# Designed miniproteins, single chains, continued (2), part 33

Each design is a single chain, and the fold is of that chain. pLDDT is the mean over its residues in the fold that is shown.

## One batch from the design tools (miniprotein)

Design m5190
Fold by ESMFold2-Fast:
Structure m5190 (fold): chain A 87 residues (1-87)
Amino acid sequence: SFIDSLNIDDDSKEQLKRIEKQLKETGKGTLKGPNTGVLLHTDKIAKEFNAKVTVTANGRTVTLEGDDAKAGRFAPPELARVDFEKA
C-alpha cells in the first residue's frame, strides 16, 4: 500500500492507517507527537489522502494542501500535532 511504501517506522505506519480510516469515516483525524519521518512525507500523505494537513508545533502552525504540503517538513516533531481534514 502507499503507507507501507513510506520510509518510516511501523508505529507511524499503523497511526497513518488509523488516520486514513478516520478521514473516510468522519472527514477528520488527529495525530499527536508524530516523528520526523511522518513530517518529511506530509506532502505525499496530503495528496494520497486527498486531505488538508495542519501541523502545529512549538508555537508554529502550517496548513498544507497538495503541492504546498512540503512546508510541513520543517516543523519540529517533539511537540507536534497533525490535524487531517478532507480537502
Scores: mean pLDDT 69

Design m5191
Fold by ESMFold2-Fast:
Structure m5191 (fold): chain A 87 residues (1-87)
Amino acid sequence: RPLYRPNEELMELLKSVGFEKETLTLAEIQYYLGKYEIKEKLRDGPENPTLFNLSGTRLGELFGVDELDGRNTEEIKELILKHMELV
């Protein structure tokens, strides 16, 4: 499986939710971002359960977006890949 090295900003975010390695797969990145979503409560309850509110969050600043549709896996993947390099 391809391994990626996160940039410094993404690495610090991943470390905040228990990531301890230098490289990871795309699936592992999505796993740790899911942990960040739960930790920061990015889903503001049942009002819009598929929409993540990133406004004012570290992740929102990193991705340059105020909100993200969790069903748009392609957009999420593209945003993640902008902040890592293939190794």
Scores: mean pLDDT 75

Design m5192
Fold by ESMFold2-Fast:
Structure m5192 (fold): chain A 61 residues (1-61)
Amino acid sequence: MTDEETQKLIEEGLRRFAKAFLGLSDEEVEELMKDPEKLAAVRRAIGAQARAGTAAYVASQ
C-alpha cells in the first residue's frame, strides 16, 4: 500500500465518523476536511472518545 492510499482511507473514515457521530451535513464535513486545525482537533477528540467509549461500551455489556 502507498502512503496516499492510507491517507485516503483515513479521510474516508473521518468523513463517515463526522457524519455519523457528530451529525454533520455533507457540506459541513467538506468544510471540516479543508481546515487542518479543525481536523487535528477532531482527530484528537476521536482518539479520546474512542478510549473512553471503548471502556464504557465494554462495561455496558
Scores: mean pLDDT 68

Design m5193
Fold by ESMFold2-Fast:
Structure m5193 (fold): chain A 73 residues (1-73)
Amino acid sequence: MLSPAEAEEALRRVEAYLRELAEKLGMSEEELEELLELARRLVEALQAGDLEAAEEANRRALELLGKAVEEYL
C-alpha cells in the first residue's frame, strides 16, 4: 500500500511522463485528460490497497496508449 506522500510523488512523476508522451504521440487534449484520470485512479487504488482496481485502471491506460501509438504510426 502506498503512503500519501509516496502516492503524491508517484502521481506527479506519472503525470509529467504522460504529458511528455502525449505531446510526442500527438494525442488530443481529451485523450491526455483520460490518461491522467486513469493514472489518478491507479494511484488511489494502490494507496487503498485495491489491487483489482489498480490492475483495471492500468489495463485501460494501456489500451488508450496502444490506440494512440497505432494512430501515430
Scores: mean pLDDT 77

Design m5194
Fold by ESMFold2-Fast:
Structure m5194 (fold): chain A 57 residues (1-57)
Amino acid sequence: EEERRRELEERIRELRREKEEALQLAKENASDAALAAGHELLAMGLELEIRELEEKL
C-alpha cells in the first residue's frame, strides 16, 4: 500500500514535469499556431492522466 502510493506519487510528479514542459513549448512556439496547438493538446492529455492517477491515491 505504501509502496503503491509512492509509485503513484512519483509518476504524478513526472507527469507534472512533462505537462509543464509541454505548456512551456506551447508558449515558446506561440508564433506557430499549429505547433502551439499540438503542445497544448499534449498538456491536456497529461493533465487527464494526472487526474486519473490522483483519483487512485
Scores: mean pLDDT 82

Design m5195
Fold by ESMFold2-Fast:
Structure m5195 (fold): chain A 86 residues (1-86)
Amino acid sequence: MEEKAEKVEKLFEEAADLLSDPTLAQRVRDAGKRVAEALKEGNVREASLLLIATILQLIGDYLENPSEEVEKALEKAVEALRVADE
């Protein structure tokens, strides 16, 4: 679980680093830390819900203002969801 949590947190950090909006980047980083904490606690359901919520937020941001950086960040968040579901 700890290795999986660290990998998910790293993917969210990488996603946040791709974002030029500092507010959105910080929200993604904070979400990654919360997901990693839930995974470390064995709360896979909470981790999955937090991941889905973050993905939906990024999709919403992309639909309102399409950008390559948000698309790439979304790809990283989806990869984190796959890692969390392993």
Scores: mean pLDDT 80

Design m5196
Fold by ESMFold2-Fast:
Structure m5196 (fold): chain A 85 residues (1-85)
Amino acid sequence: DEEIEELIEKLVENYVEMLKSLGPEEFAELLREMAEGLEKIAKGNPKLEEVVELLREAARAAEEGDEEKVRELLTKALRLLKELE
């Protein structure tokens, strides 16, 4: 929970550097792996289900080179995770 939140927060802060370091395909794969991990535990939690969907959309945006959309989607995912109080 908080581990995933911290990882997404670091992705939002450093996504440009991570995209440069990993490349768009490997960065997208990282986001898909995170989404798959969350999907198995997200059943019955609408906020976690939305986070899974946002991570998959961010992976597609990363492959398309749409850095602004990646930032927007990851920021939305982080906000939803912070609402899980």
Scores: mean pLDDT 76

Design m5197
Fold by ESMFold2-Fast:
Structure m5197 (fold): chain A 80 residues (1-80)
Amino acid sequence: SLLEELEEAIEAVREGNEEKAREEILEAIREGETEIPDKELLKFIGLVLRALGDIYGGNWEGAIESLEELKELVEKALKE
């Protein structure tokens, strides 16, 4: 699920595994395309790009913060 992919991305960042973090974020983008409502999609994309930028820049703290904010956005958007 999208939330599981985001949790795996956060764990990969915490482990310093750039390859896995990028892979899980890519999967989250693909699932977000189908699961995230249009009104939240732009904010979702913005947070994804911020997390990727932080990963490429070696800012692990910023990447984790962006991914955690993204997870909160997804949880609110998907409200069970």
Scores: mean pLDDT 79

Design m5198
Fold by ESMFold2-Fast:
Structure m5198 (fold): chain A 67 residues (1-67)
Amino acid sequence: LREQGRAAVLAGDVERTVALGRKLFEQGDLRSALEFFRATAIVARQQGDEELAREAEALAREVEARL
């Protein structure tokens, strides 16, 4: 409950999470990158940002394809 309320206030946090996921992907940490992109998609949907949610899901699929 507290985590959900915090995520709703931090609109810019979603873009930062995508950036962190990309950095992990570049470092070869595919599992952590996948977890970050999946979390980003959930948070983006909760905030009503369907565009970021779709982008995060697409990035998650790219990471899964390399596992």
Scores: mean pLDDT 69

Design m5199
Fold by ESMFold2-Fast:
Structure m5199 (fold): chain A 57 residues (1-57)
Amino acid sequence: DVESQANAVRAYLLSKGVSEERAREVGKRVEEALKKAKSEKEKHDAITKVVAETLAE
């Protein structure tokens, strides 16, 4: 579900050294993006983009 996917992204970012506060913010953005996405491709693209942008900071 959307919450489980957002939590998985948060856990992944924490494992990569992202701060808890930042990982929490990104997780919330992922959840909102997943709620608006209408296809599996849009969900995958949204998660991939948000993760890549966060790790590039």
Scores: mean pLDDT 78

Design m5200
Fold by ESMFold2-Fast:
Structure m5200 (fold): chain A 90 residues (1-90)
Amino acid sequence: MTPEELLEKAEQALKNGDYEKAVKYFEEAVRLTEPGSPLAARAYQLLAEAYEKLGDKEKANFYRSLAHYFAGDLEKAKKYSEEYQKLLEE
């Protein structure tokens, strides 16, 4: 499957509440895309949403930071990175 097809399947799984399946497809899409591509940034954003739904706030903030970093939004990347660091202190 192409990265675009994997992303579409992951988004569909996320909409259907199949969060673990969504994570699996998003991770595969990220592996097949260039780091820093718009598709990779989108996949990281949706991966963060899937982890949030699974209750994994640590991974959700990690991937949100990464998504914003590769989208060029360094202020939001820093914000979510700081939230990730705070969760490591609990």
Scores: mean pLDDT 79

Design m5201
Fold by ESMFold2-Fast:
Structure m5201 (fold): chain A 76 residues (1-76)
Amino acid sequence: SAALRAEAERLEEAARAGDVEAALEEAMRVLAAAPKEKRLEFIGLILRMIGHISVGDEAGALEEALRLAEEARRVA
């Protein structure tokens, strides 16, 4: 869970910096560190983030990134 906490912090930092590409990269690292029971939930949040990116909604993508960071921090 220390690894998941560290990845959640990096995701939050990237999202707050407004860096969509870095936030997506850190979201994938959060998924890799996730406990098995949370993987489908985290995949769902990442897919929402990708959906926002696909329509040019960077603000919406960053909101989903922050939501993922918050959930990851909660279960770490």
Scores: mean pLDDT 88

Design m5202
Fold by ESMFold2-Fast:
Structure m5202 (fold): chain A 68 residues (1-68)
Amino acid sequence: VDPEELEREVELSMLQMKAAVYELAKDYEGAAKYYEEAAKLAEENGMEEEAKLFREKAEEARKKAEEA
């Protein structure tokens, strides 16, 4: 396995976990920020399905932030 690809997968997992933690804390603006970072990293690495999922989660978090 390519060490660079493993490092990117670890970074994606960490960003996703941070976003989830912020969402559980109801800090939706923080959650949206980390989901956006995860989406950009996934898109740059050709992970289109994951990028789409993270962008959708960021959009939902932004909507919740605006409602709060």
Scores: mean pLDDT 80

Design m5203
Fold by ESMFold2-Fast:
Structure m5203 (fold): chain A 88 residues (1-88)
Amino acid sequence: MVSKELLLEAIGLALRAIGLIIDAELLLRQGKNPELAREAIRLAEEALRLAMEVLRDDSLSDEQARELLRRAEELLREAERLLREARK
């Protein structure tokens, strides 16, 4: 089973991804830089998928879970960058 520490990290990243998707959807509805908003949604959705994989799959090692969460965080950083650019 994945450690409790990594499960809490996965929950945090999943919530962060959901927040970014909501923000990007709002920008997309406003028609401001829709291409950047759509790309931010795609990256945040992939990050959410990786975080949810850690939460769902109890067969993962802590090492495998850390790698998935590391990739999720990289995707969220890029999604945040795109949303900041879209807000200009």
Scores: mean pLDDT 87

Design m5204
Fold by ESMFold2-Fast:
Structure m5204 (fold): chain A 86 residues (1-86)
Amino acid sequence: SEAADEAIRAADEAERAGRAGDAEAAGRAGRRALEAGRRAIAEDPDATRATGAAIEAIGGALTAALHLERHGLSREEALRLAGLIK
């Protein structure tokens, strides 16, 4: 599905941006990945594919946040930026 593919692509983008220390790009991509993962769960009739995409989205956002923390953001700021907490 489009949502599942978007989630995986955005997760990969978030990880790359996080590794590079680009907080704005990592946060934007992490939030896109999580939203696309949620849409995949809601909309994709293939539950296995949807679940896989959602797991990849969470993993990508978490990895991005961990890289941003290593680049000097606080853990709370990094997690909030990536869309994992409010």
Scores: mean pLDDT 86

Design m5205
Fold by ESMFold2-Fast:
Structure m5205 (fold): chain A 68 residues (1-68)
Amino acid sequence: SPIEEYEERIKKDPNDAEAWYNLGSILLREGRIEEAIEYYEKAVELDPDNEEYKRNLELAKELKKNLE
């Protein structure tokens, strides 16, 4: 599965910000919002100048807020 592919990338290189971000995006589409936020936070930690990562983290947090 795409999730397993990105998990293996992270296992081989835990500093692969793109893998953390892409896995977060897949989790978000699956409705796994809290997990998606954790993965997006890791991507932002690894690449703090990436505006796309920061924006999507913010959007995921707003989505969580709206779910109760």
Scores: mean pLDDT 87

Design m5206
Fold by ESMFold2-Fast:
Structure m5206 (fold): chain A 89 residues (1-89)
Amino acid sequence: SREALEEDLDRSIRELAEKLAPVAVENPSNSGLVSLAVGLSIAAGDYESAAKVLEAALKVDPNNTLDRALLAKVYEKLGDFEKAEEIRK
């Protein structure tokens, strides 16, 4: 059914996010890996892992406007409004 397919997809996204986020944190210069890990973590609702990946990527490229914008939104999802404002500067 559609519901079973959605549940299977959600589980697969969560499992991939959990496996990929730590690898992206250790390889923050790999933009493709970072983008995939961030996207999967956000899709899984794992904003803590998304923040860690984006923080690692921004240490390598602090002027990446897209990563800064994503990190600000991720901090808002975590309730860290002060950190979100700091990133938007």
Scores: mean pLDDT 87

Design m5207
Fold by ESMFold2-Fast:
Structure m5207 (fold): chain A 65 residues (1-65)
Amino acid sequence: SLELELLEGLILMAGSAYGVEVEVEFRGDTVVVTIKGEDEEKNKELAEVIRKAAEGAGYKVEIRY
């Protein structure tokens, strides 16, 4: 669906902006995002950006490292 594609695109763009690789998977009402960065502070900041974007779109979020 367009809304899922837009949310995935936003999450991937956020990862790119932080210079961090991310993987996105949708499971029902939950978006699962794997953050593959080495910098714990950047990973934490990126996770907050992703969480706000997903929650704003009406999805639960699960962050994995």
Scores: mean pLDDT 85

Design m5208
Fold by ESMFold2-Fast:
Structure m5208 (fold): chain A 67 residues (1-67)
Amino acid sequence: AQEALLEGAKLLSEGKYDEAIQAFERAVALDPNNALAYYLLGIAYYHLGDEEKAKEWFEKARKLKPK
């Protein structure tokens, strides 16, 4: 989980958004309660111009931390 999250963060910093999404999806599959992975998926989709998917991932991350 943590290894996939770190790999995704590196790919995202390099502008490799599609590869970063794949790494973050693996992180979510290993730890479905990892709100950070959902936020990073939202960021990656936003950079690809997919604002609808970005919003969905941000809302999923927010739902894991209801206040």
Scores: mean pLDDT 79

Design m5209
Fold by ESMFold2-Fast:
Structure m5209 (fold): chain A 64 residues (1-64)
Amino acid sequence: ADEAAARRAIQDASTAALKAGKSAVESLDAAIEQIRKLQSEGKISPETADQAIAELREKKKLAE
């Protein structure tokens, strides 16, 4: 359940960033911030947030 919320947030943030003319790296940063926001709002668990952020950070490293 939490993983679905995290995936939706990543998709929405990435789409919005790319539509705004941001790079792939910038879209990944936007996704990380959205995951942090969901965790602070209690919509996903800290464990799910940490996992999603770690995966996004690895993708960002590979995109450069």
Scores: mean pLDDT 78

Design m5210
Fold by ESMFold2-Fast:
Structure m5210 (fold): chain A 89 residues (1-89)
Amino acid sequence: SDEEAKKLIKEALEELSKAVQAMENGDYETAREHAERALKLAEEAVNKSTDKEKAQQVLDYIQRAAEHALEGNVKEAAIDAFKAKKIIE
């Protein structure tokens, strides 16, 4: 359902926030685990969404945010996460 997909995306964004926090604390292993969880939640949201095109756009931004977070590029990670959030209403 779209409501379930929206909930999964919100959880994915929370996991991205935890990945960023772990990177700021110098804990790359914890950051990677949270980033992997965020991607898994976003992939589940695509499967639950009726609007596959928009769900894929959200997944793409979450994937970019995760990549930037693990590179230590917190600003770009935040921008990509914000773009994902703006797509969901």
Scores: mean pLDDT 86

Design m5211
Fold by ESMFold2-Fast:
Structure m5211 (fold): chain A 70 residues (1-70)
Amino acid sequence: REEEIEKRLERLGEEILKLLKEKNRPLTAAEIAKELGVSEASVSRALLLLEDEGRVEVEVVNGVRLYRVA
C-alpha cells in the first residue's frame, strides 16, 4: 500500500538524516545507499521527500548531486 511505502520512506529518511549528521559532509545517493545497505532507488525516493519537506539541501558539484542536512 502507498501509506506503508510512505512510512518506510519516512523511516529511511530519518536514517539518512542521522547518517548525514554523523558524517558531517555532503553525500551522494550512492554513498548513502552503500552506508545504509539499501538500494540507490530507495535512497533517491527518500531524498526527494526530504528535499520536498526542506529537511535536506542539494549541492551540485561537477554535475554530481550532493545532499546535506538543511
Scores: mean pLDDT 80

Design m5212
Fold by ESMFold2-Fast:
Structure m5212 (fold): chain A 87 residues (1-87)
Amino acid sequence: SLKEPDPETQAEADRLLAELMREVDKAFEAIKAGNTEEAQKHVERAEAIRDRLLALAKEHPDSTWLEVQAALADMAVAIAKKALENA
C-alpha cells in the first residue's frame, strides 16, 4: 500500500492533480482544433501545477503516495508536450 500524507496535504495534491489534468485536457482539445498557441498556454499552466506537486512531494519525502502523484503529473505534462511538438 502507498504511504499517504496527512488528509490536508492529500486534499491539496488531489486538487492540484485534478487542475493539472483539466489543463492537459484543454491542451489536447486545442491541438485537435489546430490552435497550437492556445495549446501552449495550457501546457505551460500544467507545467506550473506539476512543479507545485513536485515541490509538495519534496516537502513530504516519506510519502510514496505523493511521489506517485508527482510522477503521474510529470508524465501527463510530458505526453501533452510531445503531442504539441508533433502538432
Scores: mean pLDDT 89

Design m5213
Fold by ESMFold2-Fast:
Structure m5213 (fold): chain A 85 residues (1-85)
Amino acid sequence: SSVEKKAEEYEKKIKEDPNNVEALTNLGQYYLALEKYEEAVEYYEKALALDPNNVEALLGLGLAYSYLNKFEKADEYFKKAKELE
């Protein structure tokens, strides 16, 4: 599928450059769209480890943790994102 092709493309970019924050956040977003929230968290956390002020990764983590019913963690990430705006 097109979603699988995009995931493979971003995974290839990450293998070539593990510090590719854009590829990590894009892969997180694709896993969110697939309702694979735990996998989305893993990729957004990797992005945030490289770029602690990445608003997209912070919002993605907030949303993913919300769907996982981890509301305290979700609120922490949404708050951090808001402080950067």
Scores: mean pLDDT 86

Design m5214
Fold by ESMFold2-Fast:
Structure m5214 (fold): chain A 64 residues (1-64)
Amino acid sequence: MKKEHLKKGEEHIREAGRHLSAGDLEGARKHAEEAAEHYKKAGEEETAKSVLTLMERQIARLEA
């Protein structure tokens, strides 16, 4: 279970980055949230917080 959640978290991070590159900020947010949830379920709560903070900063820069 833990390894599967880590893998899904990585997949959602990759998708968030792809949406971010395409200018789809809404899609990037959704995938970042899903990645964070998977990291929390894997017991990696600090990683989940870091992922959300990083993605929020990148999205904010593009919104400005």
Scores: mean pLDDT 80

Design m5215
Fold by ESMFold2-Fast:
Structure m5215 (fold): chain A 84 residues (1-84)
Amino acid sequence: SYYTERNLTVYVNGEKVVEVKEERLSSETIDKILDAVLNKEKATIKGTDGSTPEEVRAALARMGERLKEAGVDVEIDDDSRTVE
């Protein structure tokens, strides 16, 4: 069977603080990433089931806006690919 693998890496001021490697990313996982970044934690977070690629993109865009409003310089790298 084919599935979509997604790698999400979050950089704060050029330093990698969060890395997520998961097929699906939930809103709860996005909130955990936001909390980790704001508290200067370094974590590998595994996503949960139930998010479509479109919902993930919308959540990532929303998270980026919230981090910018909090005065945090953030770069988000989001790579996806289909594997068998």
Scores: mean pLDDT 56

Design m5216
Fold by ESMFold2-Fast:
Structure m5216 (fold): chain A 67 residues (1-67)
Amino acid sequence: PSKEEIENEIAESLLRMTKSISITAGFSLEEAVEELRRTGELLIKAGFNREVVEETVKELIEELKKL
């Protein structure tokens, strides 16, 4: 894998872990969504790909809303 592919996989994994931890910890939907958006913004500021981070955050928020 390229460095870019690895960086994208790391960002996606961190966001997926944030969702899983939020659910396991019993966060409300609003709290879980806020945590995902906060984590995504931090990843973008850290230099991860904005499009990948924003698309992953959006996908995970939609998954949270369905459960």
Scores: mean pLDDT 86

Design m5217
Fold by ESMFold2-Fast:
Structure m5217 (fold): chain A 66 residues (1-66)
Amino acid sequence: MPELQRAIELLRQGKYEEAVREAERAVKEHPDDARAWGVLAIAYQKAGDTEKAEEWRKKALELAGA
């Protein structure tokens, strides 16, 4: 999915705010994809939003554990 790949590339480049936006698009298009929620959690962690990072990490684990 292009939004998820874009988010990962932005994380690699240190563009964390842009990575959050692309990861948000990925979870909107694929709300049942644990990978999308996982990337969103990482993006929030790198952007300094630890509270949202933990929240979305739990969502990713919930989906992956099914």
Scores: mean pLDDT 83

Design m5218
Fold by ESMFold2-Fast:
Formats: sequence, structure tokens, C-alpha cells
Structure m5218 (fold): chain A 90 residues (1-90)
Amino acid sequence: SPRAVDKAAAEAKAKEYEKKAEEAEAAGNLLEAGRYYMLAGKYYADAGKYEEAKELYLRAARLFEEAGDIHGAVAANILAAGADAEEMIA
């Protein structure tokens, strides 16, 4: 597992990208918002925060669907399922 300091750094990055995603979503930039939510989810997963990661991946999937990015939506849903599985065995 990552060291506690590495997890703290990952969580800080997750929060940074989550804010960028929220700003992009508020601006109606659905593809950019989805990409930032994907990055935030990955960093929450690196921090061991699989519930947060799952929520953000599902938000990304919804935004990709709204934007017509079917491949992005599928990728985000796969990552959400992976985060859900990690949470269950934690």
C-alpha cells in the first residue's frame, strides 16, 4: 500500500481536480468536467478512498453520456465497478 504521506498527496490532488471538474460542469463543459472527475476519482482510489472514487467515476460516466462520448462513459463505469469491488474487500 502507499505510504500515509503518499495517500495524503493523492487526496490533495483528488480535491484539486474535483474543484476543476465542478467548475467545468457549472460552465457546461461536459467533456472537460468528465475528464477532471476521472482524474479526481483515480487520485481518490490511490488514496484508498474507493467510495469517493466510485461516486466521481459515476459522475464522469453521466457527463460523458450527456456529451455523446460513449467510450468515455463505458471507461468511467468500468472504473466505478473496480472501485466498488476494492471497497467491498477493504
Scores: mean pLDDT 86

Design m5219
Fold by ESMFold2-Fast:
Structure m5219 (fold): chain A 44 residues (1-44)
Amino acid sequence: MEEEIKELKEKGEKVSKLMDEARRAYRQGRFDEADKLLKEANKV
């Protein structure tokens, strides 16, 4: 269980960072960049 939690945290941090960047790009009107970042998050 703790090993699984560590893996989930690492994946969660990567996804969270990409999603946060995508949200900022989307809010700035950079929709293409936001879509690219969302696709990268989905690959994690």
Scores: mean pLDDT 77

Design m5220
Fold by ESMFold2-Fast:
Structure m5220 (fold): chain A 55 residues (1-55)
Amino acid sequence: MEEQKKLEELGKKVYEAMKKIDDLRKKNTPEAIKEASDLMRKTAEEAQKEFDKLK
């Protein structure tokens, strides 16, 4: 099923985004904190869109 493959790909993207967010938080600079927040928001929005597609 197409949905299963999309969920696996989404999971990989979320995992990679979380790793980048953690690395950015470790830098502890204003620029890195802002980038981490932007990545969190973007990842949440992408996940929501994928859930909406699976109706």
Scores: mean pLDDT 75

Design m5221
Fold by ESMFold2-Fast:
Structure m5221 (fold): chain A 70 residues (1-70)
Amino acid sequence: MKYLVQAGGGKSAEVDSSTTIGEAVAASGGAPDGEEAGALIQDLETGKVYAVRVPVDATIAEAVARGELV
């Protein structure tokens, strides 16, 4: 399953459910700062968008499970 992640860098990164938030933020042109990151995550299968703020080592699947639909 593919997700689109945006974290304030003006770019988006396509990642899978096992990618960490820290990896996704870095891929979007951002730089993770320590242990937490905020991001918008779009599920490309459903079109749903989630707002998350989680530890950088949390997976996309974990972040989406705990995030809020926007």
Scores: mean pLDDT 76

Design m5222
Fold by ESMFold2-Fast:
Structure m5222 (fold): chain A 74 residues (1-74)
Amino acid sequence: MGIDEEAVNEAMATMAVYSAFLSNDEEYAYEVGKKVAKIAPAEFIEEVARRTAKRLNAPESVLEAFLEGVREGE
């Protein structure tokens, strides 16, 4: 099977979301959000981010910073 570039980009975006939330840093989360918005659909990134934030019990401020980055990056 060939490599599905869309699936690879979605996997990379998911890993970036986890990295941002594990950092617990609003500035880093914002910058990661801007970066991943260029490689996967914003709707997919937002769903993964909200689910990951809940799973990791991340602060709402970190989630909001990440989502603001995604909006600026699209």
Scores: mean pLDDT 78

Design m5223
Fold by ESMFold2-Fast:
Structure m5223 (fold): chain A 61 residues (1-61)
Amino acid sequence: SSAIERLAERLGVSPETVVRSLLEIAKLTGDGRTIAIRMLAKEAGVSVGTVRRALREALAL
C-alpha cells in the first residue's frame, strides 16, 4: 500500500498527478512547505503524517 495511491484515491486524480504536486511542494521551504502539506491533508481528508509519508515516497522515485 502506497500513501501516494491513497492520496490519488481521496483526491480523485491519478498517482502521477499526486507525484507532480508533491514534487512541487518539495521545492518549497519553511512555512510555505508546512502550509502546503496541511492544505493537501485537509483537501484529501488524511493526516499530515500521510502527506509527509507520500512526499518521502515521491522523493524516492
Scores: mean pLDDT 85

Design m5224
Fold by ESMFold2-Fast:
Structure m5224 (fold): chain A 92 residues (1-92)
Amino acid sequence: SELEKQREIAENTLRRVEEILDAKLDAGEMTPIAKEEVLRLVREAFDKLIEAGIPVEKMEKAGEDILAIVEDTSLSISQIREKLEEIVKKYL
């Protein structure tokens, strides 16, 4: 079903986000508290997109945009939040 594919994309993206954040944590570039906050924000973004019923193709693109934001080492937690909100608005 479409919903199962949307959830699979969200779960796969969240796994990749966690891997990126764990690498940053191991490198001393992030705190455990910051990791948990970023994971929470990404989870909330996907929950909003799934609830809105966006198509699988848009969900895949949203996941790619989310990964790009999380990979950016220059962003503060507040900037990550703002950019994730922009991604949600873009795909709604």
Scores: mean pLDDT 86

Design m5225
Fold by ESMFold2-Fast:
Structure m5225 (fold): chain A 70 residues (1-70)
Amino acid sequence: MSGAEQAELAIEYAKKAEEALKKGDLETARKYLSKAQDYAVAALAKGDDEGGAKAAEAVNRVGKLLHQAE
């Protein structure tokens, strides 16, 4: 799997986590955010600086929303 593919998956899981938060499903939001974090780290490790940075930004944003919802 390429760094770009991992960054794309991180962004997709971050979106799913945000949707779960909007529905009040904190458990599902935590699971999706965890997956998003793993893929974002993997993308950065493979040298996809642009995709990895966007993925990290999405993960950080959703993480802040989850903390506020708890």
Scores: mean pLDDT 80

Design m5226
Fold by ESMFold2-Fast:
Structure m5226 (fold): chain A 88 residues (1-88)
Amino acid sequence: SRAEELAREGERLLEEGRLEEAERLYREALRLLERELGPRHLRVAEALARLARVYERQGRYEEAEKLRREALELGVDEGLALIKQGLE
């Protein structure tokens, strides 16, 4: 999807140290994922965690911590659902 393409490009930019550009692409990917899958989907949690890494590298530690907390809450909920479903 377009969100996946934006996230991949954001990863490349983050590796290159182009933090402002990586942030922009990750924010757009997050917006698309929330629209397509809803705000509680595991892919949204992954997008929040990626954006938190960008904020950490920018020295925006409070914003990064907030996003990590949100991502963890979503990721834990999804993980618990998968365990309860007994996926093989």
Scores: mean pLDDT 76

